Designed miniproteins, single chains, continued (5). Designs and how they scored, part 109

Each design is a single chain, and the fold is of that chain. pLDDT is the mean over its residues in the fold that is shown.

## One batch from the design tools (miniprotein)

Design m19775
Fold by ESMFold2-Fast:
Structure m19775 (fold): chain A 96 residues (1-96)
Amino acid sequence: VTEAYEEARRIARETYQFYLDNKDKLEEILKEKNATIPLKRYEELKSQGKEDEAVKEAAATYAALVAFQHLLDKGVDPSLAMLLAHEVRKELLAEA
């Protein structure tokens, strides 16, 4: 679990940075994955003039989803994988 979690954190951090640098691709991937709730939150923040915050929240959410899938691929229990992915998202947003 610890090794898989460290890998997931690294992959999530790389994913987060990629979408911060490529904002247009972030909106596209959220639409493609039918991520309705993150997309709605993204649009709400943009409408409030908080575009940087919108990008950071959406990128962190997608990075956490990537971390979750990596943990599942490594055989981590789905409930634990969800908890660890949530911790990854919190860590990314705290650094933002």
Scores: mean pLDDT 78

Design m19776
Fold by ESMFold2-Fast:
Structure m19776 (fold): chain A 60 residues (1-60)
Amino acid sequence: GELQALIDAATALGKQFSSSGTKDAELQQKLLDLGKENGLTDDQAEAISAAMTTGAEESD
């Protein structure tokens, strides 16, 4: 579904960003805000944030 496509994209994006600390937190927060502006719920935004973190962890 649409949420799964967003999770997949967020995971791929997380791998590109890597987990570098402050920059990762800032980017994740901005992406969550943009997602909510585009109609994502808090739960959906949290799932996307978790997927980005997982992607960054897997890339290292």
Scores: mean pLDDT 66

Design m19777
Fold by ESMFold2-Fast:
Structure m19777 (fold): chain A 64 residues (1-64)
Amino acid sequence: SMMDKAIEEGKRLIDEMIRNGDSPEEQQRALRRFVSRLLEELPFEDVTQISVELARYWRERRAR
């Protein structure tokens, strides 16, 4: 589904930013841009669910 593809893309983005050593502020700006782009393609409810899942994944990946 488009939702599954968006989640996979978002997780890949998170992994790349962490690997590159981007600052937390840079990572948050990139995630905000990613979510804004999704709002043009997907229903608000789907984007909300994706955003929650990506925020959780981002937090877990940074927790060490």
Scores: mean pLDDT 86

Design m19778
Fold by ESMFold2-Fast:
Structure m19778 (fold): chain A 87 residues (1-87)
Amino acid sequence: RELSEEEREEFMAIFRELMNYLIKERPELRDWAERQLKEVESRRDSLTVDDVKELLALVVNLLEKYGPDPLLEEIKRRLEALLERLS
């Protein structure tokens, strides 16, 4: 289902924080992260529960690739908490 306005604002806050972190800390991901920011902003009003699940899967993959990271672990917890409230 599509996200409510409150759910979208929370998701977008988490998403922007993650993308800005990757732009700053992972130069190899900068161009990709900048493209993700533009793409997701362009379709903000059509964001769904599946978009939250996809972002969570991305964070899990980043943790597997780069190892333990306090910000990525915090983002993961925030996305898991959001998904529980969406059920």
Scores: mean pLDDT 83

Design m19779
Fold by ESMFold2-Fast:
Structure m19779 (fold): chain A 63 residues (1-63)
Amino acid sequence: SALDVLRSLDEAGRRVLVRTIMEKAGLSGEEGERIAQEVLDKVVSGEIPPTEAVAEARRLAAA
């Protein structure tokens, strides 16, 4: 499943996904990277589905 792929990501794969979340959510800088990493951890842990990652990143950035 997509979730199994996400759980098996190495550091390089995680960096690519963090960048993708940042680009799609309109985030930049260290704060944007921190938010994207937090969202990716929530997806990997199963707290949110991958389809909600960009929306969650935007929500956290607006808080």
Scores: mean pLDDT 78

Design m19780
Fold by ESMFold2-Fast:
Structure m19780 (fold): chain A 65 residues (1-65)
Amino acid sequence: AAPALVYDPALGRYVPVDELIERLRRIMEEQGLDPARRREVAELAAREVAERGGSEEDVERMRRA
């Protein structure tokens, strides 16, 4: 099936979870975050995906970003 769509308030639209994962990775690289902080940010993003209707699989993929 196609990836679940979740709302992205930064873009003001629904986007595939893969797009959010890619964007999060880019932001973490741009900010120069250490690995521990990157994991914390990814866990928070995973919770947001779950709250916005993402599947368990999508939540796990975001957590692994």
Scores: mean pLDDT 73

Design m19781
Fold by ESMFold2-Fast:
Structure m19781 (fold): chain A 86 residues (1-86)
Amino acid sequence: MEEEEAKRKEEEEKKQEELKTQLARDYAIGLKKLLLSRQDQEKGKVESEKFEKELRKLEKKGPDAIKKAREFLQRLAEAARQRAAA
């Protein structure tokens, strides 16, 4: 029983990694759209809000994967701000 439970946990972890990879892909697409819309000064605000809502839906499905993606976004924002300050 205990050995069988351990095998099931390993199988579930593999499925979680696959889901995390899929969520990361979806999130990356959403982030790309968000960043591109923010570069477009004319339409950026409205389009950014739409993409932000889509990203929020993905966050509910996989908070761990989304947390890592958010950290990456913050680093990108910091790099952009540093460039603007220079």
Scores: mean pLDDT 65

Design m19782
Fold by ESMFold2-Fast:
Structure m19782 (fold): chain A 80 residues (1-80)
Amino acid sequence: MKKFKITSADGSEVELEIAEDMSPLELIEKARKEAGIGELAAGIAEALVRMAEAVGLPLSLEKAAKIINNSSLLEVSLKK
């Protein structure tokens, strides 16, 4: 079991507990449901995960969590 800090759409930080057998796409869905990330953040993270898989460079859960968190931070920073 791994724990990752994910920034929600309102800028608050949520600790998300993740099973080691989860895929990066399942992690994005869990972040949407439990951490409350925005649609823009979810879309960016999904696009990056799909691109990595398409070029044969699968992401670890740690890299996927960092992509999700950075995508959420970007969405938060775009709000006034």
Scores: mean pLDDT 81

Design m19783
Fold by ESMFold2-Fast:
Structure m19783 (fold): chain A 59 residues (1-59)
Amino acid sequence: GPPMPELSPEVREVAEEVGRKLREIGDSIQKGIDKGRELRKQGASKEEVDKAMREGMGA
């Protein structure tokens, strides 16, 4: 990544905002994966797992 001394306060604020939004997206993906994994452990079909993963990832 770029050296910290070259970052302006405005750039740091934007990077923090973007980082938060990327984390929210990552959390949604992980939620979908976790749902799929739980259903697979229960012996659900691949179609049921795929559906649950899609629902878990949210809109």
Scores: mean pLDDT 74

Design m19784
Fold by ESMFold2-Fast:
Structure m19784 (fold): chain A 68 residues (1-68)
Amino acid sequence: MSIEELIEETIKRVLEIAESLKPLSEEEKQRIRDMIRSMVDDMVARGMSIEQIREMMEKFVKWVEEEA
């Protein structure tokens, strides 16, 4: 899995969870996309491996799902 594929899959999963609770505006969807991309970019800049980034994003999605 590429980093871009990981970002897109994470965005899709988070948006699906958020939209299941409340319809989102395009601005809200863009904020979520920007937040997730920023998080992954920060982890890459810190020298984390793609596998470590995937694990962190999986935990984040699970946390969002549990809190929904």
Scores: mean pLDDT 81

Design m19785
Fold by ESMFold2-Fast:
Structure m19785 (fold): chain A 88 residues (1-88)
Amino acid sequence: MGERVEKARQKALEAMQKLSAELPSLDPEEQKKAKELILEIGLMMGRLSRLVHEGAPEEEIERKVRELVEFLLKNNLITEEEAEEILS
């Protein structure tokens, strides 16, 4: 597995763990949003894993890494600096 894929997955896993830990302190609407984020991150990680396992083109893998990182950044789950470290 490529270094970028590993870094992206590590940050995604950390984000899911943080969201899960905060669930009991959130209101029902925020809990629903957090659960939806956890599910989407899980699906994105699964798709990325499948592409790597199937030997998909590097361009396609890089696109999915970028999509995952941008999703995490857009939802304030990672910092802009962390996103740049994965994508550079």
Scores: mean pLDDT 83

Design m19786
Fold by ESMFold2-Fast:
Parts: sequence; structure tokens; C-alpha cells
Structure m19786 (fold): chain A 85 residues (1-85)
Amino acid sequence: MQARREELAAKMAEVIAEVERLRREGRVDEEAVERVRELTLEKLEPFATSEEEKEMLELLAEAFALSLRKPYEAAVEEVRREFEA
């Protein structure tokens, strides 16, 4: 289980680092947004084993993608608001 947690943390860090890098480089176009969403799903899909976890992964992917154009906190709040609506 520890190896799985370390792998998950490493994959999460890779996605976050890529979002930060693209944001700093001003690569915030629609293609970059879709790339981040796809990367998040690809990197973290093996760790989402339940239906609930898969739904959370989709929301997480959307939040990371939106964070290219908005602060991460604002992106997470938008996704959460849509989920609660």
C-alpha cells in the first residue's frame, strides 16, 4: 500500500507541476486546457478503482484544467458549485 500511495503522490505532483509550468509560460489556450484534463485522467486513472473515485477523478481533472486560466482555488470552487447545483 505504501508504494501505491507514493506512486499516486508522484503522479499528482507531475500533473500539478505541468499545470504550473504551462501557466507560467502563458500556455492557457483551449488545447492546453484539454491536455491538462487528459493528462490528469491518464496519470490518475489506475488509482480510481470505485465508481465514486472515478467521479472524483473527473472533477479533479476539470479543476486542474480550469486552473490554467484561474487560480486553483477558484477552479475548485467552480467545479464544487456545479456539483452542488
Scores: mean pLDDT 74

Design m19787
Fold by ESMFold2-Fast:
Structure m19787 (fold): chain A 90 residues (1-90)
Amino acid sequence: MEEELERIKEEALERYAAGESPAEVATRTAAEIRRLLLEKVGASEDEATRIAAEIRDEMLAGYAAGESMEDIMERVKKKVKEIAKKLLEE
């Protein structure tokens, strides 16, 4: 989990530095999180899709509020870890 989330963070920061829009970065990051939730956490397709959409919206809201992409990605990483822990315990 930690290694997969760190990779997703690094890829998002690299894409943003390469000139991708915040919306493109958020959409790609949400898709990677959806895949991670399905493959590593065992979330249902509906749960993974809903959580990914929430993460995308929060990334865009953070960017609109003036947060750095690095701060946004650290928050996303922490939130996904908490969600994964909760889903594995339920």
Scores: mean pLDDT 84

Design m19788
Fold by ESMFold2-Fast:
Structure m19788 (fold): chain A 80 residues (1-80)
Amino acid sequence: SLEDILKKARELLEEAKRLVEEIQQSTDPDEISALLAKIDELVREARRLYNLAGRHPELQSILDELRKLRDEALEIAEKK
């Protein structure tokens, strides 16, 4: 259902926020690379949910926020 898809998408967003904070705190390049890969997986899953739900505006908002978090994570990693 749409409600289940939205719930899942919000869970992906919260997980991505947690991963960004872990990247910010980490000094290990291998750990940072693994965390960045996990964020990429969350973005791919959110895009899949967005397409599955017929490109619903709420899911577009969540997907856009996930993409911004990915960009933020990359910037943080590059500054280390």
Scores: mean pLDDT 88

Design m19789
Fold by ESMFold2-Fast:
Structure m19789 (fold): chain A 63 residues (1-63)
Amino acid sequence: SLEEVRKAYNEMIEAAEAGDYEKVREHAIRLGKLLGMSEETGRRIADRLVEAAKAGRPLRRVG
């Protein structure tokens, strides 16, 4: 559902901001499955978020 997607996305952003990069990958894979994407696509999304977080770039949450 859309609510599950928003929750998974926000948890992924929170994990990235906390520096918990392993949880970022876990949440990205879960989000990918909810969206019908492969685990490989989920990992690629996680890698981009981890890179952004390490660079100190702001990440947007959804309500």
Scores: mean pLDDT 74

Design m19790
Fold by ESMFold2-Fast:
Structure m19790 (fold): chain A 88 residues (1-88)
Amino acid sequence: MTPEEIALEKLAESMFESMNPEKKSDVISYSQLKALLETEFPHLKLSDEEIRELLKKYDKDKDGVLSYEEFKKLLEELLEQIRKQLQA
């Protein structure tokens, strides 16, 4: 596991826990994902449609929510996009 992979895992865990601090749910809703992205990644200026498409892309079960594993994959894609934009 690379230092970058360790950093991603810790970030994903921290963000997931922040959205679910009382552990009342093991999944993230669209509303929680939108709030997180607006708070943590305001510079991305993601539209409601873009956030819905991201959720849909990683929501393999078609239940309208993201598990921790699905959220981690979504976060990895977002961080990769940010990294590429910062290097351009």
Scores: mean pLDDT 71

Design m19791
Fold by ESMFold2-Fast:
Structure m19791 (fold): chain A 89 residues (1-89)
Amino acid sequence: MSFEEVKEEAVKTLKELAEKAKKKGADETAKILEKGAEKVAKAKTAEELAKVLRETAKEILKSTDLPPIEATSYAMTLLALAVEADLVA
């Protein structure tokens, strides 16, 4: 997988998770994910992409308005994408 492919997948995933969070009334988590998607879209390197994904996952775990199991699932999805970014660095 190329850096551009991982980046496109990350933007799509962050936007999809933000919409799911909005449907559940988790507006704070949705804002974190939307901010993450904007930062990911601006990432110029795989290292920067991985860093943004890890920071976004950490922010979800600290500030989430989702139930703990769902928040952990969202964070783990972003951490998996960060590992994919590391592999294409």
Scores: mean pLDDT 86

Design m19792
Fold by ESMFold2-Fast:
Structure m19792 (fold): chain A 90 residues (1-90)
Amino acid sequence: SIMEKVKEFAEEVIEIMEEGVKEGLSVEEMLKKIEEKYEEFAKTLSDEEQKEVGKLMKKIKDAILEGYYEGKSMEEILEEAKKVIEEFLE
C-alpha cells in the first residue's frame, strides 16, 4: 500500500539520521544521505507512491533546514523530524 511505502521511507530516514547523530555528521552530510536514499527509493515506486513519499521528503527536508537555521543541535533536529513524520503518518 501507499502508506506502507511511506512508512518504509520514514523508517529509512530515521535510521540515517540516528546513525548520523552518533557519527557526528553535519546537516549537509545528513541531507545528502537522505536525498540519495530518496532517489534510490523513488525508482522502486509507482507514480502514486512517489507523490506521497515526495510530500514526506519535502516535509522532512523543510524541518531539518528550519531546525538548522534556528541553531538547533542535530539531536533536536532529529526529534523535530520524528514529530513531522509522526504527524504525516497520523
Scores: mean pLDDT 86

Design m19793
Fold by ESMFold2-Fast:
Structure m19793 (fold): chain A 82 residues (1-82)
Amino acid sequence: MEKIEELKKELEEIEEKLRKLLKEATDKELILRAIAALLTIIGYLIIAEYYLKKGKYEEAIEVLEKAVKYGKEAIEELEKEL
């Protein structure tokens, strides 16, 4: 359970960074890419919540870890273009 809470906190920090990038971005392509990244993270969170409700904690952790990795990579790529 602790690992899930830690991963959710990391995702909250990632979402905050993406929202900040979205506010700072003036290029339409960067804005659309930031929106796409946020939607992808939301999709992973929906899948993780499904697994959590089913008691499949291992699968939920794997999905959350994928979401964190994806979010960090997306932020790094977007920040390079600001």
Scores: mean pLDDT 83

Design m19794
Fold by ESMFold2-Fast:
Structure m19794 (fold): chain A 68 residues (1-68)
Amino acid sequence: DLDKIDKEIAELDEEIEKADALEREYADRDPFEAGVYAVKRAVLLLLRDILKKKKAELERKLAELAAA
């Protein structure tokens, strides 16, 4: 369901922004804590990429079914 995937991507975007903000907040105060948020952001970006690829695959299959 494309709507469900879009919602999941939007939720990941919010979490990525939160992690990015916390990384910047802690960068000068606690480099180790900032590093933890940097890793979390990297993982969330990978999950977002996977969902975008899944959306593209579903859109392709739907287009094929509409053309057939």
Scores: mean pLDDT 82

Design m19795
Fold by ESMFold2-Fast:
Structure m19795 (fold): chain A 80 residues (1-80)
Amino acid sequence: SRKKSLEALKKSFEKSLEQTKEALAKEGVEVGDDYTLEEAFERVDEWLKENPDADSSEQAGKLTFYTIAPMLLEQIKALE
């Protein structure tokens, strides 16, 4: 049913968000109400300035890593 599917999807996103928050916290990034997509892009820009020799794969990985949390938060809100 739609309700069971939405509940399962929301729980999946919440679990992914929890794991992402733990990974970000290990790198000194706290995910709170103020950790928006804009803040995530600022974190990426700072990392790129500190790592000018990073290849495209490393850059893409860090972009994904810093931005996934605000994206997951928006998906969870959309399911409420």
Scores: mean pLDDT 80

Design m19796
Fold by ESMFold2-Fast:
Structure m19796 (fold): chain A 73 residues (1-73)
Amino acid sequence: MEVVELLEEAGKAESEEELKEVQARHRETIAAIAERDSAQMSEDEQAAKYKPYLEKLKKAMELAKERLEKFKA
């Protein structure tokens, strides 16, 4: 699934530029899923459905940033 691939890419990112690229692709992927679901689900239902994935991605991005900051000491 696209979200799992984005999590793996975030973990492999070696620079802030790579993280921004992953984040941009994540926004596009979530927007596409939301567009498909908007015909059958309310905005609140969509938010509840995506919340676990958004939290996992936010955590992965935070960990990736911490890893990159290690190189700056």
Scores: mean pLDDT 67

Design m19797
Fold by ESMFold2-Fast:
Structure m19797 (fold): chain A 90 residues (1-90)
Amino acid sequence: DEELLKEIEKLIEEAIKEVEKAAEAAKEGKYEEAKKHLQKMQEKLAEIGELLKKLSKEAQEKALKLLEEAEKKIKEILSKVDPEKFKKAI
């Protein structure tokens, strides 16, 4: 569980970095670049989902708390981007 939780933490950090890069690219009008970063973020989230299935119930609760913190950060990053610009990247 500890090793899997550390792996989830790393994947969350990587996903957040990809969202930051996507937001920056979208602000610059680089929609194809933003789209690629969002795809990488989705790949990291898929890996997290698979790891969650392998955790004990107690470790799943800890991982869900980490994901709630990550969702908060992602929403904060996205709130700084014009929704219309980000919609073109999707």
Scores: mean pLDDT 79

Design m19798
Fold by ESMFold2-Fast:
Structure m19798 (fold): chain A 63 residues (1-63)
Amino acid sequence: SEEKEVAKKSQKIIEEGKKNNELLKGRIEALKLGLELQKKEGTLTETSEKLIEKELKKLEEEI
């Protein structure tokens, strides 16, 4: 059935997109935790903060 095959293909695309979004969310969370830890430890510099924020913005634009 052509209709059933189209539905299965659409489901696969949705599942692939969901999996990719989960990986991106994991990266975003790791960067946010890194920023928080650097802030708490007093190791956060203006340069490192801006670099992390730039990377976060880039990753968030991919979701």
Scores: mean pLDDT 77

Design m19799
Fold by ESMFold2-Fast:
Structure m19799 (fold): chain A 58 residues (1-58)
Amino acid sequence: DAEAIGERLVEAGRALAEAGFPKEAILAEVRRAADSEGLPEEFKRRILERVGEAVEEV
């Protein structure tokens, strides 16, 4: 389920930001994870946008 995978990736990104990882490293890891899951390009773009926003809010 692409939605559930996306939600988990956003949560993981937020947790990494709270742990002090830099935004660039978090986005790179999320991109790699999304590619590994075989998500469509449109879903990957939306997930990366959401992760970027979540990281900025931490």
Scores: mean pLDDT 79

Design m19800
Fold by ESMFold2-Fast:
Structure m19800 (fold): chain A 81 residues (1-81)
Amino acid sequence: DKELKEKLEKKKKEILEEEKAIIDKLPKSEYQSLLEQLEEAKKYYEEQLKKAKTEEQKAIVESMLEVLDELIAYLKEKIAE
C-alpha cells in the first residue's frame, strides 16, 4: 500500500512535468478546448471514485484527480495571461 502510494506520487510528478511542457508548446487557441476536455475527464474520474471498491482502486483514481486538478489550475492561469 505505501509502496503503491510512493509509485503513484512519482508517476503523478512525471505526468505533470510532461503535460505542462505540452501545454506550454500549444497555441493559445487550443487552451479553451483542452480545458473543457480536462474538466470532462475530471467529472469521469469523480464518478469512478464513487464506484471504487478497494483502497488500491481509490488511491489510483484519487491520484488521477490530483493530476487533473493541477493541470486544470495551470491551464486556467495560462488562459488568464
Scores: mean pLDDT 84

Design m19801
Fold by ESMFold2-Fast:
Structure m19801 (fold): chain A 101 residues (1-101)
Amino acid sequence: SMGDEKAYKLLKEAIRTARELVRATEAGDILRQIGLTIRTIGLLIDIERTKVSKELEEPLKQAVEAIKQAIRAALRGDVDAAREHLRQAEEYLKKFEEVLK
């Protein structure tokens, strides 16, 4: 339970930070893009170190992978692909909300 709530909060923050990364990419703000990339990766490392309930292990791995794909797309300047990967990550976040309620 405590690990699940921690993972949820970290995942929500990672998605929010990755959305800011996509906006920085769209704006051509290279320094902000670098800072947000480092911050998002740090959040993903913290998520991967968090123990969650067995039911959430697969959604967590899929959400992390979706955020990693969003970062890769943003770094290539592919804003549309990055936004699509973030939408997928939000679908996995919703599975956490269903469990935690």
Scores: mean pLDDT 88

Design m19802
Fold by ESMFold2-Fast:
Structure m19802 (fold): chain A 91 residues (1-91)
Amino acid sequence: APAAPKTTLEDVEELRRRILELYRRAKESDPATREALRAEVDALLAELAAMFKHPRVPADLARLRAALERSSAETLDKLLQIEEALRESLK
């Protein structure tokens, strides 16, 4: 497999803003709209996984997807904690 380009903190923050926006939209949406937004979130989470190539990323992605499906305030906080851990891995 070819070497992926190095990820910057700015790239992670941009992707974070996109994920949080989709999460907020999903939280306020009906079930049909949420299903469509889930597909969009899955695409962004796959992009995040490709950027990091970190040992924990696949587990963190599964957790983020579960968090978005539940659409709770507590779940949002956990989502932000996972993303922060990914950002710290780049330092």
Scores: mean pLDDT 57

Design m19803
Fold by ESMFold2-Fast:
Structure m19803 (fold): chain A 100 residues (1-100)
Amino acid sequence: SALEQIEEGVRLGEEAVRESTDPTARAGGLAARSGGLTALRNKDKLTDQQLQDAGNDSLAGGELALESARTGDIRVGIAGALNGIGAGALVWLKTGEPMV
């Protein structure tokens, strides 16, 4: 479900922050966590499709952040951050509620 994808994205983002001292991987993990938590907090204000889009972005963000944490690939960490921000930006644009 979209909610399970968001929760997994948050979990993976938190894992990336815990496992890495690299600023890029940590930024990616924090962005994935922030975007996912923003979607969870505002889930009742989103359509099923918007929640699914946020879930896809949150999961991708968390997966990429964790990959960056484990490989040291800065580009993957940046991609993770952009996906996490994308989830939060979608929520902000659709609900008016800012990222947490």
Scores: mean pLDDT 88

Design m19804
Fold by ESMFold2-Fast:
Structure m19804 (fold): chain A 72 residues (1-72)
Amino acid sequence: MLLSEEQDRRLVRLLGEALVSLGLPPVPDDTPLIEAMKSVPKDLQDAVVERLRELGLSDDEVEYVRGLLKLS
């Protein structure tokens, strides 16, 4: 399913917050979602997903992000 541009913007913003909280470089809010996902190191994908869940992502949003990280 394709998310709306607004939903993609929200996910990129929360991803940026998760990355910074883990000591990783920030991602600009205007970064495309797929490009933002490429900024996540493979070894930290599970930690990033867990942090996003703590930041208020729904289970469906968490699974969507998990899928994107595996493809990126």
Scores: mean pLDDT 77

Design m19805
Fold by ESMFold2-Fast:
Structure m19805 (fold): chain A 101 residues (1-101)
Amino acid sequence: MEETRRKLAEIADEIRRAVKAAMEGNEEAAKAHLEKAREIAESIEDPRAREAALLMVEAGELMVEAAKAENEGNREEAAKLLGEADRLGTEAARLLEEAEA
């Protein structure tokens, strides 16, 4: 679906903006971008693509937490959170492959 692909791209862009805001110490902006990503994900009609999009948002939430941990000098915690985000991202990618073809 062209519409689903556009929404997935918008979710990825909002997550990227959230992580950037978190890296800059703007937690309020990071939260706003994640909330927008979740709204877009919930609007996806395909149940598998929607599930994958929600997993992408959860991965984005972990990436924002990792950025906060890094800003605090807690590199060990940041690495753990990024590892969890990678796992969720891998699961989302598999669900998207099943939804697309």
Scores: mean pLDDT 86

Design m19806
Fold by ESMFold2-Fast:
Structure m19806 (fold): chain A 110 residues (1-110)
Amino acid sequence: MERERAKTTVTIASSGEISRLAKEAIRAAQAGDWKKADELLEKIYDVIDRAIESGRLSGVSDKDIAEVLYHIASVLDKYAKKAESQGLTKVAKKLKEIADKARKKAEELE
């Protein structure tokens, strides 16, 4: 009873939204709008929680939700590295913290 299509849909939707939020947060920080950058980064936590909830509602297994969360963490690590390369140390640190939270939630679902 594994729903590969549901897992793929949750993965694409959540990673797409996280990528947009991370890009916008980096752009806001580059413009000096640190308040907007922080607000956008906080929204990524909501996307992670929503991905878990929507995955469960769609009948995705906890193991498959864990794989979605590991993928989300990988996306966040990529943007943290990009922010770090641009001198945006606070944004990079926050992205790493969100990635670590996603990995911890994934480990709890295995």
Scores: mean pLDDT 83

Design m19807
Fold by ESMFold2-Fast:
Structure m19807 (fold): chain A 84 residues (1-84)
Amino acid sequence: MTPEDFLALAREVAANSSPEELVEAAVASLTERTPELVLHTAALFLLAREGRISEELFASLPPELQAALEGARTQKPAPDAPAP
């Protein structure tokens, strides 16, 4: 599987799941150490980039997943749009 195929699959999972469902799936994958952990983490990363993960939901994540998503969550749209 190419990195592009993996990203496409992660986007599909993100599009077809709620943020809450993906958090539960990622936590379960982390606990059970399933190979799906990387896919669920990537899908959560995409949702975090879209601002679709609430602060409460983010706080419910294990520290490992919080660290993985922190960079995406803190990325802001460019604040330097010219004023009219």
Scores: mean pLDDT 71

Design m19808
Fold by ESMFold2-Fast:
Structure m19808 (fold): chain A 70 residues (1-70)
Amino acid sequence: EVDEELIERFQKELGLSREAAENVVLGVRWHLGPDASDEEIREEADRVIEAAKKSLPPTQEGLAASRAAA
């Protein structure tokens, strides 16, 4: 099942607990909607993983810059 595949990927790639990974998968499904294909879900999961890896460390600076700009 795609959900189990993605849960395992999020745990392995991001070091999430199973419950945290399940919440991320639910978020991806909510974002794409219930009619999303397995391929669309996998593509969105890839984007989430890439974004999380590129944002390491989690950007305190990015939040501060956003607040200063706003």
Scores: mean pLDDT 70

Design m19809
Fold by ESMFold2-Fast:
Structure m19809 (fold): chain A 83 residues (1-83)
Amino acid sequence: ARPVLTPAEQWVLEHRGETAPEVRLAYYRFVLEYAGFPQAEIDRYLAILRRALAGEPLSDAERQFMEQIAARVEAVLQEELAR
């Protein structure tokens, strides 16, 4: 979909050519752990992201899950920075 990516997710996509996919996966694991996400959700997100980076198609449910996680990360970051 057209506007589904947050500015942070868009930045990551724009810089994938500069940063190896495995480095991006390690970075997202750290960010999600810092944001307090359960390990099961982190593992699911990284599994879906790895498949997407390999060019595999994602289901609607997988895309919705990724969008929900991105929105929750954005909310945590805004909460931390918003003063």
Scores: mean pLDDT 71

